# Ledger of designs, part 60: designed miniproteins, single chains, continued (5)

Each design is a single chain, and the fold is of that chain. pLDDT is the mean over its residues in the fold that is shown.

## One batch from the design tools (miniprotein)

Design m18209
Fold by ESMFold2-Fast:
Structure m18209 (fold): chain A 60 residues (1-60)
Amino acid sequence: SREELLKEAEKQVEQMVEAQRELLERIGKKAGVPEEQVEEDLRIFEESITAVLNSLVERS
């Protein structure tokens, strides 16, 4: 059902955001990027992947 797909998409977004946070924090620290910039990049990533997955569910 669409509800099951939406729940799976939400769980996948959470897992992907967590993995992306670890990656950006690791690279950002080495590159001297401010924490505020890392948090903004993570926000953009979360919004982008959420929009993509919601669009896929709407088309299924």
Scores: mean pLDDT 82

Design m18210
Fold by ESMFold2-Fast:
Structure m18210 (fold): chain A 113 residues (1-113)
Amino acid sequence: MEERREALRKAAEYVKQGKLDEAVDILADYFGLTDEERELVKRAVEGDMDAFRELTERSPAAARVAQVLQVMKALADAGASVETIERAGFMVLEGPDPATAARIEAELRRAQA
């Protein structure tokens, strides 16, 4: 658990600095992603929805890493602190199944309207 928290903190720091490739590398190393999965995660985080779809079909672990980084990037772009970005990333990793996550996402978007 502590190693996971440290990996998420380093990823949050890199995302806050705009160093998305370095953030991907930290989480890819921690979760043992292949080089191919790592490249798909980098593309998905930059907004390539086809890469994200491929990850969801081929590797649930790599797809989860992409979701963590997508949430972290969105919060960093919104001006969130490193601490907030880290906690959000942890919540995505420890979070419920995709259906419940989608419901929470819809509720958050409604609250921001």
Scores: mean pLDDT 76

Design m18211
Fold by ESMFold2-Fast:
Order: sequence, then C-alpha cells, then structure tokens
Structure m18211 (fold): chain A 68 residues (1-68)
Amino acid sequence: MSAVELLGEGIKAAKAGDPEKAKELFAKAVELDPSLVPQAEAATKTLLADAPEEVKKAVKEGIKKGLE
C-alpha cells in the first residue's frame, strides 16, 4: 500500500467517524511520505470540515505522530 493510498483510506475512515483508524492511517501515510503533510492538512480543513471535533483531533495527532 502506497502513502497516497494510506492517506485516502485515512480520509475514508475519518468520514466514517472512526478517529482511531483515521489517526493510524494518517500517521502511516505521513511516516512513509512526509511531503503529503500539506495535502493531509488540506483534507482536514476541506474534506473533513463537517467531521466531529474528535475525528479532526485524531487526524491532526496522526499527522504529528507520522512526522516523528
């Protein structure tokens, strides 16, 4: 699975209301390809704008974890 595919799956998990799965998938995507951080952040603001705060928080934590 590529970093872009992991990011896509993370977005689907977040839209489904699964913060734990979204966090892990975003973390893996960013860990594999840190250049995806701007795209992941943009997705949080646009594609996940209507998502619950817990889901948005999990996604942001995932991005941060992937960068470590």
Scores: mean pLDDT 80

Design m18212
Fold by ESMFold2-Fast:
Formats: C-alpha cells, structure tokens, sequence
Structure m18212 (fold): chain A 83 residues (1-83)
C-alpha cells in the first residue's frame, strides 16, 4: 500500500494516493512515512488544512521526519497565501 501510494503520488494521482496511504495507515497506524505521504497528497490537492493535520500526526510519531517538517512549513505558507 505505501509503495503503490507513493507511485500514485509521483504520477499526480492524488486521490488514488490517498486511498493507498489510508490503507497503509489502517495496516500500520504508527507508520510516520504513511502519515507524511498522506499529508503530501492533500498538499498537492490544495487541501492545506488536512495536509497540516496529517504532517502534525507524522511529527508526533517521528519528530525528526524532515519530509513532514518541510511539508508542514509549505502547507502553512500556502494556507496563509489563500487568505
């Protein structure tokens, strides 16, 4: 699920990526990488509020996750631009 989700994310199939990452989280809810990738999928869809929520969840599980830190910063910046 995580690998299929990452492939869909790279192809720009963000809704499909979300489905795979949700299944990855159902299988392993402590997988910070799955939460990070779910945040990235929502970020690319333009749902910055959900992206922030999922990146924060990833950082609760892995505080040193660089991708989650960068994604959270970008999502917050994009949300401010939308105002």
Amino acid sequence: YLEEGTEALEEGNYEEAIKYFEKAIEENPEDAKAWTNLGLAYLYLGNYEKAIEYFEKALELDPENKDAKLGLEEAKEKLEEKK
Scores: mean pLDDT 81

Design m18213
Fold by ESMFold2-Fast:
Structure m18213 (fold): chain A 80 residues (1-80)
Amino acid sequence: SHMERLRRLVERMRAELDELSAKADKAIQEGNKKEAYRAVIEAGALATLMLMLAHFYPELRDEAEEMVARVNELEKKVKE
């Protein structure tokens, strides 16, 4: 079903964001600001894709807002 495929896509996007968040945290701990910013840029692109998906599937709006909030917090951590 389309909803099953959509659910799996959202789950994959969340998993990817979790990995990018962990990568950014590790980069911050290592003092690697360039790698931390790269992770934030990649996370931002993922959140943007989720926002576009939520435009076509309004039921995903809460998930999109959650991912945007997570990316904003990640960016804040990298900027100190």
Scores: mean pLDDT 85

Design m18214
Fold by ESMFold2-Fast:
Structure m18214 (fold): chain A 95 residues (1-95)
Amino acid sequence: LSADDIDADALVALGLIALVLGLPDTAIANAEQALALATSAVTAGNALVTLALAYVAQGQAAAAIAAAEAAVAAAADNAAVVAAAAEVIAAAQAA
């Protein structure tokens, strides 16, 4: 595993913690930095799902759907990423 993927995974975790704390702007910043550092498809997919969740929290439905679709494109063979992205798309469309 590369050090960049480990750092990106840590930033994804910080982004998810920020979302639980009601800090979507912080989650976006962490997810964008994670995506910039990601060298694997699964890490990029997780960063994009986190970004999509942050956009849902801000009421940015179109941006959330775009980020979730990008997550599926990045990690199409990862069932967990695909499932998470589908849930985000459903939530954005319902909001």
Scores: mean pLDDT 82

Design m18215
Fold by ESMFold2-Fast:
Structure m18215 (fold): chain A 82 residues (1-82)
Amino acid sequence: MSKEELEAKIKEYQERIAADPNDAEAYYNLGLAYEELGDKEKAIEYYEKAAKLYIEKEGWTKKALEADINAGILRIQMKLGV
C-alpha cells in the first residue's frame, strides 16, 4: 500500500478504537499498519493490546497467537537494532 493509504487506514482504525476501545481487530490492523510504516514501537504496542483483548474475549486463539508472535518478533528486532 502507498504511505498515504496506510496513513488513511491508521486514521480509520484509530477512529474505530475511539468508538470501541475493545475492538481487537482494529488494534491488530493498527499494528500491521505501523509495522509497514517502520514504527516498530507503536506496532508492538498495538499488537500487544490486540493479543490481550483476543485472549480476554476468546482465549488463546490463532488471532491472539499471531498478535503475540508479531509483537515478539518486533521486540527482538528492536533489541538487535534492526
Scores: mean pLDDT 82

Design m18216
Fold by ESMFold2-Fast:
Structure m18216 (fold): chain A 82 residues (1-82)
Amino acid sequence: MAEKILTPLTPEQLAQLRAAVAEINRVVDEAVKEGLDPSEAARIATALYLQAVADALEGRVMTPEEARRWAEELIEKVKKEK
């Protein structure tokens, strides 16, 4: 269906997505400095990047606040699984 075609992000949506990605990177880097396994950090970052892109393709852009919350939640989950 034509409605499923890739629509380019607006400059505002692209800026929001970049801010969300930057927040993911910041939270993940901080967790690595605090002892998180770099491979787990890469897995968390990749999962959140893919989610952010998927949301954008559906017309929803991940906020930096949501990115931080989800990154912190996944990091805590990994730490509890030790």
Scores: mean pLDDT 76

Design m18217
Fold by ESMFold2-Fast:
Structure m18217 (fold): chain A 73 residues (1-73)
Amino acid sequence: SLIEEYERALESAKRYAEWAKEQGNDELAQKFRELAETFEKLIEAVKNGDEETAKKYREQAEKLDREASKLLR
């Protein structure tokens, strides 16, 4: 389900944030923490049927994912 996909993405973001912190990359760790928080809010919006809020957090997650990817390159 869509919620299960977002829950997996949330778990991954949390793991990557921990990994980045252990590597001393505080900027990358912060981006993954922000991404995790965004997925938590997105999951809540989807569960509540709030399509407008879900769209907002999907767009924010995509932006944060691009920013994190840029820091890895």
Scores: mean pLDDT 87

Design m18219
Fold by ESMFold2-Fast:
Structure m18219 (fold): chain A 79 residues (1-79)
Amino acid sequence: SKAEALRQAADEVTALLNAGASPEDVARKFRELVAPVVGEETAERMAEAILTLYQSGADNDELARAVRVLAKAEAERLA
């Protein structure tokens, strides 16, 4: 399902973030994983939200939470 794909995308990029990946790499991978589900325009906005939070001083825990919240919101919108 689309909800399962979005949850898997959030889990995958959260694992990358915990493994020490840069926020830029996390945002890029998140965009790539969610684009087939939500469309490229929405995926780009989701990735930009993560980068904006990072630029505002968010730590890795806050970024991981934001990834999960964005994925959940889109899963609910598409239900």
Scores: mean pLDDT 85

Design m18220
Fold by ESMFold2-Fast:
Structure m18220 (fold): chain A 87 residues (1-87)
Amino acid sequence: SEADRLLELGVGAYKKGDYEKAAEYFEKALAIDPENYLAWDNLGEVYFKLGDYEKAAEYYRKALALAPDNTHARDNLAKVQAKLAAQ
């Protein structure tokens, strides 16, 4: 699907360290499939790498709202909240 293609492009950009391009691809995938909790989780990771901890927390919360047992998003949200407390 187009959403799956955009997710693959986003992961590819992330692996290259092109975090802004990765965010664009994940946002486009979410415009097609807003229930994709992996894409929300990936956006959280991208914004964490960019140092935008407020956005990272918002996106991890969206992933957890869709998949409450997602340990990756839960653990990373805790790390982001620690970073926000340290600012």
Scores: mean pLDDT 88

Design m18221
Fold by ESMFold2-Fast:
Structure m18221 (fold): chain A 68 residues (1-68)
Amino acid sequence: SDVDNVSKAAQRVVREAGPLTPDEAALLSRALNALMNGDFDKAMALADTLPPRVAEAAKKAIEEAYKS
């Protein structure tokens, strides 16, 4: 399901980027919520505002979830 794909995306970001700050976690949550609502462009734009290493992990996870 889309929810399962989003959950996997969140787990991938934490695995690849390491521990997130509260602000980074909140931003990632907003990006994934946008993806759950079908707004891929907004999800990617929100992810792009994260620090570079976290942003790359988040964008890859969002793209993988979206193509499912």
Scores: mean pLDDT 80

Design m18222
Fold by ESMFold2-Fast:
Structure m18222 (fold): chain A 60 residues (1-60)
Amino acid sequence: MQTLVVNTENLEKSQLAAKAAEESAPGLKATAHEEKVTLVSDGSATQVTAAALSAIGAGL
């Protein structure tokens, strides 16, 4: 299991980032909470990294 946290400006941007992450990486779970998004994958560090980049872009 791989876990990564991405910081955003607020909850609204965290929700957008979480959706972008899940759409870019099938099988990854993203949870938005306040100014952060938690990304969880059961296997791949590469999958988590790709999702994190998508989340950062959406969280602007």
Scores: mean pLDDT 74

Design m18223
Fold by ESMFold2-Fast:
Structure m18223 (fold): chain A 55 residues (1-55)
Amino acid sequence: MLSVEEIQERIRELYINEGVSVPDALLEIMKEEYGLETEEEAAKKMTELEKEELE
């Protein structure tokens, strides 16, 4: 399971090195790690992970 920090680092790497947009990078990561298929699901999962790390 990726931490929020690891996900953010992977998004940054895709954005800087490959020119992938932040929402597309997040979806790609969430598809690979969690099998999510939509941007809405990816965004929701990221929010859940952020909430978990803040508690």
Scores: mean pLDDT 78

Design m18224
Fold by ESMFold2-Fast:
Structure m18224 (fold): chain A 118 residues (1-118)
Amino acid sequence: SLDEAADLIRKAQEALMEGNYEEAVKYAEQAIKLNPDNATAYTLLAESYLKLGEYEKAVEYAQKAIDIDPNNARAYIVLGEAYLKLGEKEKAISYFQKALEIDPDNERAKKLLEEAKK
């Protein structure tokens, strides 16, 4: 149900904040099974894979989040950071700029853009 999906999203976010990235993956995947059109669940899955060093999976799931919700600034930040880790500096810069077009005050995107330009 949607209520169960919302609870799983909360658990995935809590696991991410605690550094329990494998647990965050598990909760996000369960949320997606209940609601496959949930951009937030794909964003949390992408962020969890980014933290685990699974950069190609982070790209895949961040792209799915953007396909569902093209105004998801967090998904663009995850996509940019994953591309930066893969050595795709110019792609990373482009995605951080897109995140800032959506959310101009986003501190994470501003810091990552500045780091990518060095």
Scores: mean pLDDT 91

Design m18225
Fold by ESMFold2-Fast:
Structure m18225 (fold): chain A 63 residues (1-63)
Amino acid sequence: MSLEEIEEEAIKLARELLEEGLSKEEAKKKVIEYLKKKYGLSETEARYIAARAVEEVELELAK
């Protein structure tokens, strides 16, 4: 799976979690755990992708 596909999936998950009423920090933690379990990403990679995904969704919801 390409990095772009992983990023898109992280954004989708972050959107679902934020729409469910989770805080940005809670959503980020859940996305990190998901990416580590599903794709075997390192802590650093998972944190980076999760942070970007949550930020992307926040910008989308602010529009």
Scores: mean pLDDT 81

Design m18226
Fold by ESMFold2-Fast:
Structure m18226 (fold): chain A 105 residues (1-105)
Amino acid sequence: SLTQSPASVTVREGDTVVITSTASEDVGSGVAWFKQRPGEAPELLIYNTSTLAPGVDSRFSGSGSGKTYTLTISSARREDEAVYYSLAYSLSPVQRGQGTRLTVV
């Protein structure tokens, strides 16, 4: 499975947010990160572990290898409030993290 940490985090505007996913097996580069708001379609942020999706703010970055993968949001803004999900798409079946709820105060 893909274990995501933390489950929830509250930060102030301008803080750095770090979300980590740990896989039970090596995923290689097959990790994507999504932003999800209730009632909206998921927005792709990062794919291939560290590649920014088109139109995504450079405050978002991805890194990782082997079994540990990280999404970083530098200088958090109120519009970053959402649930963030990791997806290990190179595994069969595809594995998704449980999500991290971000609150910005």
Scores: mean pLDDT 85

Design m18227
Fold by ESMFold2-Fast:
Structure m18227 (fold): chain A 55 residues (1-55)
Amino acid sequence: MPPSPEVQALRAEYDALAREYIRAASVDPNSPEAAALKAEATRLEAELVRAEQAE
């Protein structure tokens, strides 16, 4: 099983950002931190797809 380190890192970051967004939103959903985390999660999803296709 040859796990791509980049793909694994992106999956871990995506999952971590989703959790961070939930945490930030529970504190202040209008904060720039919450908005940035949501945007980063979407961006990482696109990068994950791209990394898989690069194989």
Scores: mean pLDDT 77

Design m18228
Fold by ESMFold2-Fast:
Structure m18228 (fold): chain A 69 residues (1-69)
Amino acid sequence: MEEKEIVVEIRLPAAEATAESMMEAAKRAAELAKEKARQLGYEVVDIETSIRGTAEEVVATARAKAKKK
């Protein structure tokens, strides 16, 4: 298959989770996913970010779909 999925998670303490810090975590997760794809010889064709909160922590997740060229 030409496609590979790369998932990166960044966790923040809920007490420190602001809209700005959550956005920066999502951005960082996306950049790490792109870098990992690059190291594996793949180009990112789609990237989805999501943020989930619990009472103790917030998790920013980046899912990158990557293809070989």
Scores: mean pLDDT 79

Design m18229
Fold by ESMFold2-Fast:
Structure m18229 (fold): chain A 78 residues (1-78)
Amino acid sequence: SELEKLLEEAKEKGLPLAALAVEHSIKAIEAKKKGDELTAEIHLGLARISLGVAKVIGDEESAKIAEEAIEIAEKELE
């Protein structure tokens, strides 16, 4: 999947904030598929927090990957 490719990229580049955002994005989609809307929203929120931290510390590469992962998760949660 596109999220699995983003996770691989984050891990290969040693970007822990990006990896964390992608992992939470994957977990949000998995929770929604199981009908657990609360858990899906919690994981999406945690992905957004990881993005926020990346932006605050100036990690532009992590922020870009995190934004892409969150966009995919938001579309799947519609």
Scores: mean pLDDT 89

Design m18230
Fold by ESMFold2-Fast:
Structure m18230 (fold): chain A 99 residues (1-99)
Amino acid sequence: MLLTPEEEAQSLGKRLNLSPEEVELLTELLRNAEDEENARRAALIVSARAAGLEVRLDMSNEELFARLDPRSQEGARGLADLLLERAEKRKRAQEILSS
């Protein structure tokens, strides 16, 4: 079974040394990652922090993306696609279990 949004956010928070506020935001974004913009925002925050950049939660997705180097930008795009796919798989599994 895929990790829950809560488990995934906590795992990433430990690896990236995220603040409690960032972990809470990441959890909400991952819960709603069926929305492409939420998946993209989660991927940008994770990619920026993995690159050692300072991230403010009031920064737009466009500002976060612009601060990334080209390699990290490609990584963020790939991660956004992966998070969206995982969210859709979780939704389908939940629908099956609810039947």
Scores: mean pLDDT 79

Design m18231
Fold by ESMFold2-Fast:
Structure m18231 (fold): chain A 56 residues (1-56)
Amino acid sequence: EAYFNRGNLKAEQGDLAGAIEDYSRAIELDPNFAEAYNNRAAAKERLGDLAGALED
């Protein structure tokens, strides 16, 4: 999915906030997209949002 792929690219470039936004959009379009939840959790953890990461 376009949002998921763009989120991955942003995370690779260190734009963790942008990655979280794109992963969140991917989840909104497909709430069962497990990989998007996992990648959003990883991005949140890298950003220091451990509580948000645990929720994913």
Scores: mean pLDDT 79

Design m18232
Fold by ESMFold2-Fast:
Structure m18232 (fold): chain A 105 residues (1-105)
Amino acid sequence: SAADAMRAAFAALTPEQRRDVAIASAKYLGALAGRAERLGNDELVEEYRKRIESVAETYGADLEEVRKAFEEGRKETLSAPTDEEIDALIDRYVAELQAAQAAAG
């Protein structure tokens, strides 16, 4: 599956590449959390917060750095004035995550 292929690819990463992917993943999850918070879906926000802890553990990234990246993404989408701007922010974070994954091979 795509998820299994991603796990295998991530296991082959250097510590620096793992950190870059973890930070990009946290920003993306944060952006999704900010959108969920605007819709009043607090349960989904908590799900994303739990996922970033797993990301930090899986990739050996600093939890505080990962949490900071998550809060940056969350605050950007939470403060965005329109749904169109939220979608554009999420697309940007998806592109950043894909770039980090591509740099890892």
Scores: mean pLDDT 83

Design m18233
Fold by ESMFold2-Fast:
Structure m18233 (fold): chain A 71 residues (1-71)
Amino acid sequence: SELREAGARGGEAGARAPTLGHARAASYNASVSAKLAGNEEGARAGLEGAQAPTLEAARRHSREASIASKA
C-alpha cells in the first residue's frame, strides 16, 4: 500500500539522515504513515526516532520503523 511504502521510505530516509533534525523529521513522517496503515510497531519506532536525543538513536529507531513497515 502507499502508506506502507511511505512508512518504509520515511524510515530509510531517517536511518540515512545526516543531521538529528533530518532524522527526527523523516522518522516522524514514517510514524504517521505507519499509524495510518495500522502498523503499531512501525508507528512506535518512528515516533521514538522523532523524539530521539541523539542522531545515532534517531537513525536506529528510523531503521526499526522501516523494517516494521516492510514486514
Scores: mean pLDDT 83

Design m18234
Fold by ESMFold2-Fast:
Structure m18234 (fold): chain A 61 residues (1-61)
Amino acid sequence: SMDARLEALRARARAELSPEDYAQFELFVEAVRADPSLSDEEKVRLAEEALDALIAQARAA
């Protein structure tokens, strides 16, 4: 389900991101969940892309 996939992404984010980056990711996931124009698959994909971008940004610092 979308909820299980988003929770798995949140678990990964908690493990890999700083508290500040995790807070940013969580706000993004909540905004995506609340958007009725997005499909469940689009919501998961956008959350995956956001997490990958935050991880890449952290590695570049």
Scores: mean pLDDT 85

Design m18235
Fold by ESMFold2-Fast:
Structure m18235 (fold): chain A 62 residues (1-62)
Amino acid sequence: SARARAAARLAAALGRAGDRGAAETVGHELQKYAGVDREEAVRWIEAGDAERVAEALERAGV
């Protein structure tokens, strides 16, 4: 969805900028609602992998 892609791009941009708090928060939500491993989700966010984050956000209902 457009919402998931926009949210994923923002999360990825914050992750690339070194915002660990934002990466941890989004990773926690993806673990709860999309069933992905939190540490793996944080790695995607910090790497700026907006596509993987968007796919997980879509599974979380975003």
Scores: mean pLDDT 83

Design m18236
Fold by ESMFold2-Fast:
Structure m18236 (fold): chain A 63 residues (1-63)
Amino acid sequence: MSEEVREEAERVAERLRRSALAAGLSEEQADKVAEAFRNTILETGDLEAGERAGLAVYLELLD
């Protein structure tokens, strides 16, 4: 990935993790949200796909 994409990916992953913690999820659950985001980006190179994957896990854990 380019440096700019990597920096944005890290920023978004941290934001998703903090949002999960703020919503009352455990540190382990919040880590799963960030992990889904990062793994999807590493597999696809697509930040939008990563965001969708992270959000999907986040919504499932809030249920």
Scores: mean pLDDT 76

Design m18237
Fold by ESMFold2-Fast:
Structure m18237 (fold): chain A 74 residues (1-74)
Amino acid sequence: SAARQAQRDALLAEATKEFYAMLKAGASQEEIDKKKKDFKEKMLKAGFSKKEADDIIKTAESLAKGALASSAER
């Protein structure tokens, strides 16, 4: 369970970092959606369920957008 949690945390951090970098660079929603598919396939290959992969990706995108919004304001 500890190893699985560490893997989840690592994938969440990786996805959040990549989405943040893409959004900050002005990436389109189409480019973000393509990256989401790539991450989902990577997570499914690693043995995560579709729901777990979708939840991690959704959380990562939300965190990245929140961080970008905060940076844009101040």
Scores: mean pLDDT 82

Design m18238
Fold by ESMFold2-Fast:
Structure m18238 (fold): chain A 80 residues (1-80)
Amino acid sequence: ELLFWDPTDPVWQKVTELIKKAKEAAEKGDIESAKELLKEVAELLLEAGVPKEQVKEIVRRVTYMLDLPEIEKEILEWIE
């Protein structure tokens, strides 16, 4: 089970790709696309068996890193 960030794992490689796309969308001002990409990240992590609370923490860290605080709440509520 994926409890830690491992960029060599196929699921984590896909998650990393989606985060890069979310960053590009945010840099273009496309916040809606960034939000959908981060929802896909959360969905992949949940499907891979990562605990819900850890997925929420990962989303919180990623939105902070990408400077997307306005979508953090929406994604966290969507995970519930």
Scores: mean pLDDT 76

Design m18239
Fold by ESMFold2-Fast:
Structure m18239 (fold): chain A 105 residues (1-105)
Amino acid sequence: EVKVEQFGDAEIVPGGSLTLYAKFSGFDPLKYKVEWFRQKPGEGEEWIGSIDPSTGKVSLAPEYQGRFTLSAEADLKKKTLYASLKMENLKPEDEATYSAKAVKK
């Protein structure tokens, strides 16, 4: 069974930076990519971007380019996928619920 753990300080400091972490366990990490989403109160789920740990390829929605950075690392021995979303130049509008999903390729 896939286990998901998310870490990160959720405090928004305007002009500052925040990094969110996600950990996925119990599968072959190289067969999955990580997708990040956010949801604001009263709004739908918004796709931020994806990263493929096997290729290092990153796709970001245009509105997040230059402010958000995705990273991922696969630990083959532990069958674990680590992912991070670094948010820079924070704005009050970045206050949202953030989620990460491991999606099979």
Scores: mean pLDDT 77

Design m18240
Fold by ESMFold2-Fast:
Structure m18240 (fold): chain A 77 residues (1-77)
Amino acid sequence: MSDSQSQGVGQILRLSRQGYRDSYQAALDGNFDNVRQQMIDQTRRVGRQAGLSDSTIDSLVQSVDNGMQTAQNDALR
């Protein structure tokens, strides 16, 4: 793995953690769908810029999305 790819993965992991916090608050505020779409778009962009494969990007997007859905469930029960 190149240094650029390693940095991209690290950035996506940070986005995933931030996405949980932002999605939790957005769910409480009734703004979940907008934050979810923004985080998915950011994850795809970071993955593409880091030179990750489409299949890897899709897996990372699914992981981030699952984290955000968990945050919504935790916020709303």
Scores: mean pLDDT 80

Design m18241
Fold by ESMFold2-Fast:
Structure m18241 (fold): chain A 79 residues (1-79)
Amino acid sequence: MKMILSEEEQKLLVKYVEEVKKGKSEEEVAERFVRDYYRFPRVTDSDIEAGKKMLEQAREYMKENPEKVKEWLKGYVPK
């Protein structure tokens, strides 16, 4: 797995982080992210843990780049 996420990957992940902030389970959001992004035929506990680590990287990106993330989330409504 790549240690550094691209801006496009960060843009995707910040929407999932917003769902966690709105009260959704981090485990459920990580599983859905892994299914949506990697299109794995089966999601394992190891895949969910990797997804959680990527969500944590996205949280740090949101903290360091709040204005950019604000623009990406403009008009976004969590499902």
Scores: mean pLDDT 72

Design m18242
Fold by ESMFold2-Fast:
Structure m18242 (fold): chain A 62 residues (1-62)
Amino acid sequence: DEAAIEQGKDKYLEALRARLEAAGVPQEEIDARVAAVRAAIDAQIAAGNPLTIERLKELAEE
């Protein structure tokens, strides 16, 4: 379900933001990181690649 993928993406990005805030990362860097991860996720979806929790972690940790 495309809607389920979008909800999972949004929830993951919110969790990523909260984690970076807890780690004391500056807001500007958090915004840039979240935007970059979102773009990478969107590119994977557009390419038809399956989005797994492991792949989401890889995109966030690059």
Scores: mean pLDDT 74

Design m18243
Fold by ESMFold2-Fast:
Structure m18243 (fold): chain A 65 residues (1-65)
Amino acid sequence: SSRETAFAIEAMALAIEAGAGVRVRREDGAFVVEVDHPDEAERRRLGAEIVRRAEELGLPPVVLR
């Protein structure tokens, strides 16, 4: 859907801005998001921001890995 595409683009943009890698995929009705960054605190912060963005867009639950 257009909202799912918008979310994937926003998640990638947030990761690029933070110098992180991100992968977004769909599994069992949820979005699975993997954030790669050497700093654990930054991975956690980015993950929380991505989850909040999905909630604002009214998307299915996000699982962080």
Scores: mean pLDDT 80

Design m18244
Fold by ESMFold2-Fast:
Structure m18244 (fold): chain A 55 residues (1-55)
Amino acid sequence: GAAIREKILRGIALILRGIGLILDGEWTGDQAKVAEGEKLIAEGRKLLAEVDKLE
């Protein structure tokens, strides 16, 4: 349904944003951005895992 699709899109968006933050943090030496990116990736993966469990 629409709810599952929205959850997948949100999960993917969080992972992509997290990757961007990690790359930016590595280029600038900002460890706080790297840590925040890792948290966003973890949240996105959790959302995708919840969708997988419902299928």
Scores: mean pLDDT 82

Design m18245
Fold by ESMFold2-Fast:
Structure m18245 (fold): chain A 85 residues (1-85)
Amino acid sequence: AALAEAARALAELALALARVALRLARSREALLAAIAAALLAIGALFLADHALETGDAEAAAEALATARDALELAARALALALATG
């Protein structure tokens, strides 16, 4: 249900932001931050898909928390890419 679907949607958004950060990154630091954000977003997607398959509410809550962390990291990576070139 709704919690696992929300986690998946946030993880997809995080991955999209991380991909933008990767394209804009021109410094090694910005590139590494964008890669880290992309990897965390991919992990969040796997957790969300697993929660959707199992129907476990606790798994869904964990997936949502991970997706939120991924989105925050992706936003920071994008900000760094924009600031550093």
Scores: mean pLDDT 83

